# Designs tried in a protein design run: designed miniproteins, single chains, continued (4). Part 43

Each design is a single chain, and the fold is of that chain. pLDDT is the mean over its residues in the fold that is shown.

## One batch from the design tools (miniprotein)

Design m13454
Fold by ESMFold2-Fast:
Structure m13454 (fold): chain A 81 residues (1-81)
Amino acid sequence: MEYTISGVVTLSADGVVVMGLSILNKDGVVVFTSSGRADSEEGVDEEVERIREDAIKKLPEQSKEIDEETEKLREKALELL
């Protein structure tokens, strides 16, 4: 089964990084979504790991793709801090 995994990172007005991950199935239905907020590199790492673990629990067969997209999410979040 094909899934689309999408990560989004935004910087809020107070300097907090907002991270989100969404997973859609082949029909475009959202099967997983999670978000986190952080104002430090440690906070980014903690929230990304939480999102990664929750996504893998929901879709363990997609663990490799989830790992790749959450690593990209982490890198984007750290660039905005």
Scores: mean pLDDT 84

Design m13455
Fold by ESMFold2-Fast:
Structure m13455 (fold): chain A 96 residues (1-96)
Amino acid sequence: VNAANLLANEKYADAIAALKAILAANPSDAVAYNNLGVAYLNLGKYDQAIANFKKAIAIQATANAYANLGIAYAKLGSAAKAADNIAKALALLDAN
């Protein structure tokens, strides 16, 4: 099953099931953890989103994962944690 296509089509519950299956087979898939976080974020499950973005960052720190973690903290009203994670995302961007 194509988890990225399920996310793009807003099939978040199906995406979560597919991503969990991917992670059962490959528990070090940072992209799968980040995508799982995005699915939970879109469902309003912010604590689960945060947990999965943190796992993605622990495997491979990316601007995308930090930005998503910042958004999840902002949704919970944690302004300082949101700002800190957005700053980390900006520091990792290849921006001129």
Scores: mean pLDDT 84

Design m13456
Fold by ESMFold2-Fast:
Structure m13456 (fold): chain A 79 residues (1-79)
Amino acid sequence: SILELSEEEREQAIKHLEQLIEQIRQYIADTDLSEEQRKLLEEIIEKIKEAIEALKKNDLEKFYELGKEIQKLVDKFAD
């Protein structure tokens, strides 16, 4: 199935997402951001945390839906 990940692929994806959260947290701490920019990055972190939880539960439908939500927030931040 195109929606199926191996256990190894899920473990690797979780590690990458956890690393991404720490990078975003460091960026928030080290950067003079507007209130709106900071809130968007914090919302992205929360969605990434939910995506990690979905991967741990092998809920790939929820994982892909959260990925779409994260992309919308990233696009909004880039504007």
Scores: mean pLDDT 84

Design m13457
Fold by ESMFold2-Fast:
Structure m13457 (fold): chain A 78 residues (1-78)
Amino acid sequence: SHMVEELKKKGLEAVKKAKEALKKGNEEEAKKHLLEVEINIGMLRMIYAVSQIAGDEETAKQAKEAIEELEKELEELK
């Protein structure tokens, strides 16, 4: 769904901004962007849960894949 795609896009943009901030040594800015990634993951988890209850298998799959991609990006930032 467009909503899942937009949340994934926002999450990936926040990851990129966190990487840039870390590269510049700006820990405060990096923390703000990392929190933005976590917020987008949280919203995707809500969409996944609602889609599972509604039987919307396509949206649930897209949300799960977006969550996994964003979580992998966060893991790579350690």
Scores: mean pLDDT 88

Design m13458
Fold by ESMFold2-Fast:
Structure m13458 (fold): chain A 112 residues (1-112)
Amino acid sequence: SSRHQEVLQRMKELFEQAEQALKNKNLDEFIKKVEEMIRLVDEYLAEETDEITAGVIQIWFGVTITSLINLAVKHLSEADIQKLIDMLSKHLHPLTVEQLKALAEQRRRDLA
């Protein structure tokens, strides 16, 4: 069984849909796609007993979400960025959360 490959393929589809939502300036759809990715990863990790495979999915998810937020940051308010960080903080590695917080602080400085 290659359940992890199915999850990776679905996450790639959700990434493309999230990026398209940003290009269309549809923030609600973007947030919805991020929430769908979080749910997909949570459901997968609840069933995956192979620590190496689980770790690969977690790393890929962290990189992908960081990339999406970096693309989105110029279109998001400080409040929107903080909401996304709050939603993601329980689902991501602490170092990834700190990277997202640093990105939010940089955005705040760029807008000042």
Scores: mean pLDDT 74

Design m13459
Fold by ESMFold2-Fast:
Structure m13459 (fold): chain A 70 residues (1-70)
Amino acid sequence: MLGKAALEAAEKEGLKGNAAILVAGEAIRKVNGEEPLSNKELAERTGASKKKVSKAVKSATEAIKKVLES
């Protein structure tokens, strides 16, 4: 459930395939209190802009929190 919510949020921000999966995973790590990859590092790994990655991680993190609060 958490992974699906995070993945859907990342895809809504325009990320696809492995890029969306990577961002969703980093959002889960952030919610668990782990240090996620920087927005610069995520942009380099996904090929997306730093701004798009930042927005996608924020959206995915909020989606995970909503599932946990339900």
Scores: mean pLDDT 79

Design m13460
Fold by ESMFold2-Fast:
Structure m13460 (fold): chain A 87 residues (1-87)
Amino acid sequence: AAAQRAFLAKIGGAPDAKVNALRLLGELANGDLSAAEREAKRRAIARDLGVPVAEVESKSPWELLAELLRELKHEEGLAAVERGMAA
């Protein structure tokens, strides 16, 4: 939680749709969420990314998070996602 918040704060807290999607994906990947909460976050991510909900549902949260971190060129975030995927 604290390390995740520090990481998200370092991304700059810019209220950009892709940054918001990254935050939601981090919550979805690392959070202990109910099915309803996961569905709500997937819908929000789909809106922020401008893609169909089905596309977000078909990909793992880690895969989408890695794609966004590459687009944002965020080395520390990508390394954290790679560690999470290996665990």
Scores: mean pLDDT 65

Design m13461
Fold by ESMFold2-Fast:
Structure m13461 (fold): chain A 94 residues (1-94)
Amino acid sequence: SKQEKIIELIEEHKEKVVEILEKNGELDLARYVATMMDLLIHEVRELNLSPEEVVERLEKLLETIKKEYPDIDEEAWKEIEEETKKLIEELRKI
């Protein structure tokens, strides 16, 4: 289903972003992102979110991270932005 495909894409993205953050020593942020991605998966299941609604939530999460973790490693931040852009592109194909 479209919902299953969205969830699989979010789960894959969660694993990639958590790995990037952990490799850069951002352990607290890695746990925060993992929690927020799990909540997003729950919302997709419970509220039947469209790909566009998932994109809006991902963009809001990036803004929140940049605001609340301004000292995040620049390389880690760039990798997270690029992985999130890839997820958004894949979501828009659904």
Scores: mean pLDDT 88

Design m13462
Fold by ESMFold2-Fast:
Structure m13462 (fold): chain A 68 residues (1-68)
Amino acid sequence: EKEEILKWILEKTGAPEWMTVEKLKDIYGKLSEKEIDLVVKNIAEKLGLTPEEIERLRKVFEEYRKEK
């Protein structure tokens, strides 16, 4: 579930092949709560996400932040 969302972000943002879900988790896990909110908003604007999709994305990043 969470990995699916990260894979989707990698595909939609055109990330390089070496950028894996694990590397993305490490990067986002280092962000503060405010930085996560900003990143989620930027992704939402670029991809045209609905409010529900934005909330799901925010929860995924918050969970990765809490795990680290």
Scores: mean pLDDT 68

Design m13463
Fold by ESMFold2-Fast:
Structure m13463 (fold): chain A 84 residues (1-84)
Amino acid sequence: SVKEMLEKTPGATEEQARALVNVASAITGKENPSGSEISGAMMYAMSLVLDKDNLTEEERKILEENKADLAAVPAFSAAYEMLE
């Protein structure tokens, strides 16, 4: 949950913790994804952002539906700015 992420990562913003949990939940289908599941979901989402021209319809939908949450994470914000 967002509360657990904030308790385990002092200094993380609530917006960043919420964004990470929301995206991981959307990708895994789990309401309370583990830290490793959150990491895996973020790596998967980043691979989709970097290879935008070769996405399936489902993969494109994941990026578009989660764009606001992903943009709250600095690494993804930078990646989106690099896309043509």
Scores: mean pLDDT 70

Design m13464
Fold by ESMFold2-Fast:
Structure m13464 (fold): chain A 79 residues (1-79)
Amino acid sequence: MVKAEVLSYRIEGDTLVAEVEVEVNGKTARFTVRVNAKGEVLNVIIHPEDADKLTREEARLAGKAAEEAARKKAKELGL
């Protein structure tokens, strides 16, 4: 139903910047998620080209899934 995958990431100082692809209700959207060294999500930004594909509720669910995927990645990297 909702699936999120970190496609790529980079480290800016102590912050993880992750590119996350989320599938919700058969639609795919990409998000950029920033997670600090404390595991706190600083921001979640949907790619402008994908913003119009999702309903408000789908965007909310996809954003939450992107946050969880990015936090999991940060933990795996020992951040």
Scores: mean pLDDT 83

Design m13465
Fold by ESMFold2-Fast:
Structure m13465 (fold): chain A 81 residues (1-81)
Amino acid sequence: MDELFEEAKRLAEEAVRLEGERNGWSEEEIEEAIKRARDLLEGAKEKVESLPEEEQEEMLEKLKELIEEERKKLEELKKEL
């Protein structure tokens, strides 16, 4: 669990950074967006940890799928830079 959420945070930071740089966002706007993404992921982690084990496993599998999808999107964005 911890590893998946740490990976999600890393991907979110990279995605926000790339998007912000492409769109001419200020460093302050990028940092604020990254903070919001991290806060959302931390809150999601706490919610998942409060679920029954069966539901927790289901949510973690969905998170893995979302992480894989985000990785593919980031690789496509990097090719455009």
Scores: mean pLDDT 78

Design m13466
Fold by ESMFold2-Fast:
Structure m13466 (fold): chain A 75 residues (1-75)
Amino acid sequence: SASAELNAKGEELLREGRYEEALEALEAADHPRKGSIALALGKLGRYEEAAELGKSTSLADATEPAPEELREYGR
């Protein structure tokens, strides 16, 4: 599907370090991969938006991504 193609394109752009283009492709998907979006946002310095995606996906008790966990997605 087009959504799966956009997610794959975004992931490839992330591997190439083209974070702005990766974010655009991922956001255009109907079912975007939140982890890939968070990685792109982190690389672009948009840490608050990246952290908010983490919170929305893991609203279990007190388990939230630490800033150090977001760094693990860095190159």
Scores: mean pLDDT 68

Design m13467
Fold by ESMFold2-Fast:
Structure m13467 (fold): chain A 61 residues (1-61)
Amino acid sequence: MTDEEIGRLALEAVRAYENGDEKRAEELITQLADALGVSVETARRAVRTILNHRKVEAAEA
């Protein structure tokens, strides 16, 4: 899996959380964890980091 595909999965998981689709977000996080060879907890933390970064940008606007 390419870095671009990994970034796409992470972004889609963030969007699923923003849309309130927790089931979809968890599916995408699981796929991301498998792609990276990390735990689901590590992948979930990465997605949360992206979410927090986007929230900071939104607060500045």
Scores: mean pLDDT 75

Design m13468
Fold by ESMFold2-Fast:
Structure m13468 (fold): chain A 99 residues (1-99)
Amino acid sequence: SSRLEEYRAIIRRFMAKEERTVEEILEAIRALTEGLKIKFEEAPAEEQENIKKVFEEEYEKDLELIEKLLATEKDPDKQEVLKEVKKQLEELKEFLEKT
């Protein structure tokens, strides 16, 4: 599964039927990014290399999908959530390139 699917799982859980604020959803998305960074740093070197390769292969497609969703979304709260997902994917890309 792409990293976008992991973020979508959080959004689906909190937005569909939950009495959650946009801020709580944004915090959950940011927490996912931090958790993924920790798991990456704890992984063996061979697994880290594979994670980087898979992420690189999926990243452009995931970004394109988010940009298409942003272009059609009219709800400001959903736009804010989608923008945060895009920002977090860009932060993961930068983190993986530095490590």
Scores: mean pLDDT 77

Design m13469
Fold by ESMFold2-Fast:
Structure m13469 (fold): chain A 64 residues (1-64)
Amino acid sequence: SAAELEARKAAVEAELRAKAAALGAKHGATVEVERVSEDTLRVTITKDGKTYTLTFDLAALAAQ
């Protein structure tokens, strides 16, 4: 159901946010996590004046 998919997407988002925060802390990087659309999570990592952007498809990840 749509509700089950939304619950899985929420779980994936929570896991990605926790992992991003842990990696940022471990490596002394600034990490910003934004849900930019219904199915898209953007992670921006800044370290030593360099910025890296990663985009995750929450629907694809929730579907395994």
Scores: mean pLDDT 83

Design m13470
Fold by ESMFold2-Fast:
Structure m13470 (fold): chain A 65 residues (1-65)
Amino acid sequence: NLELAEKVAKEEAPRVAQVLADKGSLEAQKVADEIAKRYAKEYPEIDPEVLKTLILMEATKLVMS
């Protein structure tokens, strides 16, 4: 469910944006992957790769604003 993944990505983006700003892209990608896999276990309709991509996209928007 893309709509659910988009909502989750916006909720988690501020946390990942902080990691991206403080520690860089590699650490932000690891944190986003961990969050995405956690949500996918609770919501099987969420694709963890799609959610990870959306989290990183939303986080990048926050640090570039």
Scores: mean pLDDT 84

Design m13471
Fold by ESMFold2-Fast:
Structure m13471 (fold): chain A 89 residues (1-89)
Amino acid sequence: LEALREELREKTDELVEELLAKDSSLEPLAEALRALTEAVLSGDAAAIQAALGKVLAEVKKNLSILSDELKQKLDEWGQLAGELVQALL
């Protein structure tokens, strides 16, 4: 579990840096992604649901700005986060 937590934290930092480098308007998405990561690491299902809703809303707002590469990286991040959530349940 600790190795998965460390990997999720590292991948979140990498993805946040890439989002901010792409466009400063993606800052709210980057903040939402960090909040979701903290919620996942806390194991609080209610916090995870709330944070996930914010991430999805920000992705929807920025679909025209998000490249296919960034969308793929978001999907890969989501798979890793899902694995950690399942391991905590």
Scores: mean pLDDT 79

Design m13472
Fold by ESMFold2-Fast:
Structure m13472 (fold): chain A 85 residues (1-85)
Amino acid sequence: SLYDLADEKAQRVIDETGDSLKGLIILNGVRVALDKLSQGLPKEEALKIGEDLARSIAKGLGYSDSEIEELVSLLRKLFDEVLAS
């Protein structure tokens, strides 16, 4: 499933970066975006909801604005890779 692919790709990010918290935030955002896409939302709207959730969580955890933008960029890349598979 696309969810299993998201889990696998997010685990690779965790393994490569050593940042488990960032990887889990990215995974949760991608999973929410996939869920909204499965509910019939357009791809861009589904992704926006996942991004907004990830931004909210990261901000609450004390990430800087630049760290949040990097995280959201990685989330977009992971979402696109999952859908390309």
Scores: mean pLDDT 85

Design m13473
Fold by ESMFold2-Fast:
Structure m13473 (fold): chain A 83 residues (1-83)
Amino acid sequence: MLKEIEELRKRALEAMKRGDFDSANELNKRITDLQRELARNQGKLDDYNKAVDNSTKKIDDFLRGKSTVEEAKKAIDDYRKVL
């Protein structure tokens, strides 16, 4: 599951770099679903929810033109520190 989330995040960043916002948005939804399932299964809901929401928001902000790919990547890296 964790490796699957990492691969989806790489694909989302690649799609954003290509300007393929539809694919990036779909991948972002998949990442969010898997992160919530992982957090529930590990019993670390409070910590993971904060990290998930922050990383997901930064990806969503980029898709809406409010942030850069670099900002989205940083939010993803910050999520990994909570794991």
Scores: mean pLDDT 69

Design m13474
Fold by ESMFold2-Fast:
Structure m13474 (fold): chain A 88 residues (1-88)
Amino acid sequence: MAELEKLNKEKMEELEPLVREIEERHGTKFSREDRLLLAERLAEAAREIIAKAYELGLLSEEEVEEALERLELWLEAHRAGLPFSTLL
């Protein structure tokens, strides 16, 4: 966990300036509500991809459970108002 937490923190620090640049460049600013809605939509798509990967034999039952648990933690982080990339 400690190594994954360190990597995620480094990714957050790299991605925040890029997100800000995109918002400034396109004259669009994502509200907290917009970011949460996008996070929920991405999670829905991710669940479908995970289910399909399991059907194709690309993921084991254990890997599916781990992926879904990680996805729920990612959504919970967004609901708590943490940066978008916290659990990626």
Scores: mean pLDDT 66

Design m13475
Fold by ESMFold2-Fast:
Structure m13475 (fold): chain A 68 residues (1-68)
Amino acid sequence: TPQQIKEQVLKKVKDIIERMKKNGEDPSKVIDEFGRLMAEAKKQGLPSEDLREIMNYFLDLMNEWEAE
């Protein structure tokens, strides 16, 4: 279902950010991986409202990382 796809994508977003942060990776690499993840979610037919929610979640996590 779209809800299950959304939940899986949100988990992957969190995992990517946490992994890259722990490894001291460049933020640009996180942005690239997120872009690929969003492209796949869009291809899977997630509604624009769900894609927007995922984007906001990503931006929130990135903002928290930049504040450190």
Scores: mean pLDDT 79

Design m13476
Fold by ESMFold2-Fast:
Order: sequence, then C-alpha cells, then structure tokens
Structure m13476 (fold): chain A 104 residues (1-104)
Amino acid sequence: MGLGILYIVETEKDENVKEALILFYLKLTVREAERRGLKPSPEAQALVDRYKPKIEKAAKDGNYKELAKILFELERELMSRLSVEDTFAAVAQAAKIAIDAMKK
C-alpha cells in the first residue's frame, strides 16, 4: 500500500486528481478486507495504534509523500512478525484511519 501511494504521489501532478486517486486506493483496500472478512489480531492492532498519530497527522496535512512512507514502514513491521492475512487486515485499518483524517 505505501509503495502504491508513493507511485501516485510521484506520477500524478494534479493535486485534486492525486488526492482522489489516493482516497480511491485507500477505500479499495478497506473494501477488499471487509469483503474477505479479515480482522487484525491484537498484535497487528497494537502496531496500527502505535502508528495512528503519524498517519492522522500526515493525512490531515495532505502530506501524501510522508503518508506513503509511514504506511510502508508499518507494512514492513507487520510483514516481519505476522501472517499475510493479518498484515492485510492491519493495513486496511491504517487505510481507514487515513480516510477518516482526510475528511473535513
């Protein structure tokens, strides 16, 4: 997910289109996790909770390059300790946090 957002940030020059594409990508991640019935383990949720203030700040500030880096670091920590399914569930929770922070 973080690499996907970084790709959008580096390739899209229109700020409104960039924000819309990032929001769409985050929403697709949440929807796919919900469709698959995935829930993060307590360990995965604890890692998401640790990153939550950084995710909220970057998303609220519209700093999508920083948001991409934060999400990439979270994904790396999750993947080093947890299953693929648990990592995806936790990444979807991080995506939901970012979406909520991007709302007015």
Scores: mean pLDDT 83

Design m13477
Fold by ESMFold2-Fast:
Structure m13477 (fold): chain A 66 residues (1-66)
Amino acid sequence: SLDEQLKQELAREEQLRAQIDAIARALVEQEMRKTGKTLSPEERQALVDRRRAELEADLAAQRASG
């Protein structure tokens, strides 16, 4: 049914969001290791937020180019 399809789509969107967040965090951790820079939890979260926004923008661009 359409209701079941909607539930599946919402679950997929949640999974995608979780994956983007995980990738953003991994990229920030890699950057910190590469630079050797120690960041406060607040500074780390700000970088994660920035990387997540970049990943979301890239995904949106890929969707638009199909």
Scores: mean pLDDT 80

Design m13478
Fold by ESMFold2-Fast:
Formats: C-alpha cells, sequence, structure tokens
Structure m13478 (fold): chain A 85 residues (1-85)
C-alpha cells in the first residue's frame, strides 16, 4: 500500500539521518529526520521535505558518495509517492 511505502521511505530517511549525523554532523542528520517527519505527517509538504533532502545530500556528497546515492534514491521514492497521493 502507499501508506506502507511512505513508512518504509521515512524509516530509510531516519536511518540515513543517523548515518549523516555521525559522518557530517547533527545539523545535517536533522535535515533527513525533519524530511521523514514531514512525509509521515503531511504528504502535501513533500516539496519542503524534498528541499531538506537535497540539502542533506549536497552536504554528504563529497564525504560519502554512497550515502548521497542512498539519499537520492529515498528522495526519488518520496517524490513519486507524493505525486500519487
Amino acid sequence: SISQQIALTANGLFTLGGQLEGLVGREVGDLAYEAARLLLEDVSRSEEAAQLMREAIAAAAQASPSLARKGQQLLDNAIKLADQV
């Protein structure tokens, strides 16, 4: 279901946030945490969530290309889910 896909995407963002917090810092991890929270609370705020994710991905990109790629996949999933709700 779409609700399950939103929950899985948000869980992925919480995991990414923890990894980004450890690698770059809490402020960058908080961007991913806030994006996850917005997606769970109100899918109409998906554009705001997407902007936070892009900032987190940009901050991580030079330090961890693998985390940046994971972030991009989660962002793409979030946008697709938002467009269907």
Scores: mean pLDDT 80

Design m13479
Fold by ESMFold2-Fast:
Structure m13479 (fold): chain A 85 residues (1-85)
Amino acid sequence: MELEEELKALLTEIFEKKLEEAKKKGVISEEEAEELKKKAEPAIETLARIAAEAKLSLEEVLNPNSESFQEKAREPALRLEKELA
């Protein structure tokens, strides 16, 4: 349970940071950013749950170029795609 909450918080922080960067670049409006946050929340929750079940650590999530992340993320990515379809 703790790991899932930590992963959700980390993924939310990364997503919000990307939205702020996009707003600064004029790619999206403030209204669009709020709408994307609402739409992304279920996906972030699903991804955090799947990542926790795959035993991904916070360090592995922060290093997506690592072999351990790529190996563990392959199955969860397919599951996320299926669950969001």
Scores: mean pLDDT 70

Design m13480
Fold by ESMFold2-Fast:
Structure m13480 (fold): chain A 76 residues (1-76)
Amino acid sequence: MLSPETAAAEAARLPADLAALEARVAELLADPNPPATRLAGTLIEAVGVLLSAREVGDEESAARAEALIRRLLELI
């Protein structure tokens, strides 16, 4: 488990990280031929955010990250 200070810092970053991922996923969904490397990179980032959200107990952020992962998998 992370220290309380580290967990608080990660929790504070989650809204910004999720907003950035949501914007990137929207770009990929709008692209008729999204590059496989960009899809893979964005999926790895989304999984990282999901793990951080679960580690700090932020169920709302975890649910948002899971939704982004599901959307990305539809493009693969």
Scores: mean pLDDT 78

Design m13481
Fold by ESMFold2-Fast:
Structure m13481 (fold): chain A 86 residues (1-86)
Amino acid sequence: VTIPEDLSPEVRAALERAIAAHQAKAPLPEFYQAVIDYVEALVAEGRPEYVRFALLTLKIFDNLPLPPELQERVEAVKARAEALLP
């Protein structure tokens, strides 16, 4: 549940983009896309700590109205993440 301190460069870059979008007060769809990109990067690494953090981050979308395309991406990455954990 703690943020990994030693993120890979790719995951860190995706996180920095999400933070920049939030700080710039970007439109919500742009911010959501950046967060989903970050979560997909975490799951792609396949490390249990990254996968657990990805699942925790995905909880912010549980009750949010997303465009169908983004909702499908969230559901797909969530299923993949859950399959990687015991």
Scores: mean pLDDT 74

Design m13482
Fold by ESMFold2-Fast:
Structure m13482 (fold): chain A 94 residues (1-94)
Amino acid sequence: MTLEELAKEAGYTPDEFESLREKVRKEFEEWAKKRGIDPETAERIEDGVLEGLFLIRIGVDKAIEVSKLFREGKWDEVEKLSPEVAKRLRERLA
């Protein structure tokens, strides 16, 4: 999966992704220069940080969605979205 595809799954539009990437790049380049990290190494670390951020956001967004469906009593939708979470919730509520 590409970094752009991960950004889309995390809820970013292409324009929002480019804006975020530019902002992170500027902040990270300043941080890297202060630490004497070369630009090529800085770019590789930057892409890794963005990937991690998108993966965390995807996880958090799914957790929020599951929590909302659970509170609304939509158990079938919780099971469809995450069978493993639904199973664990049933085991703890029994």
Scores: mean pLDDT 72

Design m13483
Fold by ESMFold2-Fast:
Structure m13483 (fold): chain A 90 residues (1-90)
Amino acid sequence: MKENAEEAGRAALVGGGAQAFYDAGKSGYDSNNPETARAAGLVAQGAGSTAGDPEAYEAGKRGFDSMLESGPQGAKEAYEAGKKAAERAA
């Protein structure tokens, strides 16, 4: 269950960026397992924090909060916002 979230989180840390965050969130929802979705959220927040970008961290957090409430579409929209914030910081 947490394996998919951890794998996507590692991909984000090695340059997967927003797509890896989205993939982790979608995988959590596709499993129909709230614990997997929650784990994916924690991994995304950690990845954003490690990047040293407060905007990326907050965007990742919002992405997974949206995923828990509205499923993949909400997660995708929040990850796109996070991706744009990270691109502006670069």
Scores: mean pLDDT 49

Design m13484
Fold by ESMFold2-Fast:
Structure m13484 (fold): chain A 83 residues (1-83)
Amino acid sequence: MIEELEKKAEEAEKQKRYSVAAQYYISLAMEYIKARDLEGAKRALEKAREYLDLAVKQGQVSDAEAKAMRSMIDALEKKIEEM
């Protein structure tokens, strides 16, 4: 649920587990899309991109993992545009 995902994302942020934070924000964006909360979804995807970039910079994800996560974020952003 949204509140649980937000809490898990915030905990990952505080621990500088950026790849984990990015994954939770992607999941959070999917939940906001299901709820038709476009503003919530956009904010979550923005955070997912920020933390994915930090995870890449800190070497917390492989190139393959980073590419997969970027593709998912791009697909979700396109889904929002079609709503």
Scores: mean pLDDT 85

Design m13485
Fold by ESMFold2-Fast:
Structure m13485 (fold): chain A 96 residues (1-96)
Amino acid sequence: MVEELVRRAEEAIRRAEELIRNKAPIEEIAEALAEALRAILELLRLGAEEEAERLARRVEELMERIREESTDEELKLIQEKVLPLAHERYQEELAE
């Protein structure tokens, strides 16, 4: 299960990287980032903290790249789809 979640997160991150490079629609980029974060949240639930942190840092780096290159409308979409999952991750860290 952990290995499957790590692979899923890595695949979603690589897809997001490719979508950003190819200037794909922001909706597709947001979906890929959301998939990565869902896998990261499951890794945290299973206690794979080191793996989750490594993957979360990669997602944060991609989100910063999007923030620098995006319009206000695109940033709103990222905020609505991706940030709630990032906040859920933070809540899990605080609970432990």
Scores: mean pLDDT 73

Design m13486
Fold by ESMFold2-Fast:
Structure m13486 (fold): chain A 81 residues (1-81)
Amino acid sequence: MLERVEEIAKRLLEEASPEDQKKVEELMAQFPEVVRYLVEEEGLSEEEARELAAKGLAAGLGLIAEKAGLEELAKEAGEIA
């Protein structure tokens, strides 16, 4: 799952505007902190936290792709989320 999300992020960084690229980078940077929060504060297993965080990341990337007019990437992200 995470590998597919990383591939979507990479394509967004290649195809999106500089402003949207910054949003993608910022969202990607938050992933380890979201995983840590879910494990430490919510009591999820590391595997459950990574899966849930990856789905959340996919949803965020999908919104960026949709607003940028990158419908194929938005659809792929939606399949993960």
Scores: mean pLDDT 81

Design m13487
Fold by ESMFold2-Fast:
Order: C-alpha cells, then structure tokens, then sequence
Structure m13487 (fold): chain A 60 residues (1-60)
C-alpha cells in the first residue's frame, strides 16, 4: 500500500540520519522526509512520531 511504502521510506531516512555526523544535513533530510510524508497524506500522529524520533536521535 501507499502507506506501507511511505513508512518504509521514513524508516530508511531515519537510518541515514542516525549515521550522519552533520546536524545541518540531518535537518535537511528531516525537512525533505516531512515534505514527502505530508505530500503522501500521512496522518498527523505519524508525522508527530517521526519528529519525536528525529529529536531523540539529535539528543543522543
């Protein structure tokens, strides 16, 4: 489904962000991922979950 494909894309983006050392590049990937999720009509709860996971990665 479209939702499952979008979720797979988001998981891949988070793995890339975890390995990235430059915060500006991490933020760029986050912004592009958010734009894609919104374009694909992801529920607000899923978008909020992604942003919380991103913040957790930056805090580590």
Amino acid sequence: SELERTKAFVETALEIIKKEKDKAVQEYIRDQTLAYMKERGMPKEEIEAFEKRFEKILAE
Scores: mean pLDDT 84

Design m13488
Fold by ESMFold2-Fast:
Structure m13488 (fold): chain A 86 residues (1-86)
Amino acid sequence: SEEYEKLKKEIEELAEELLPEVTERLKEAARKAVEEGEIDLSEEEALELAEKHARSVAIAEALKKVNEKYKKPELVNELGKEFAKE
């Protein structure tokens, strides 16, 4: 549907906008988790995982914001499944 494609594009654009901040936040969280002994990984390994997962987290946050704006949880859930395949 046209609405599905429009929301998909808005989520993609918002995720790209959020990506730098999300990446920095996840890397900081990873450093703290290693420092506090909460994870059994080296700092380098934890930072690599944070960077690899940053796009997925940015997409999840974009999905949440788009759902809050448009109040369409069923459509946003379907888009979330689609993005999980990419």
Scores: mean pLDDT 83

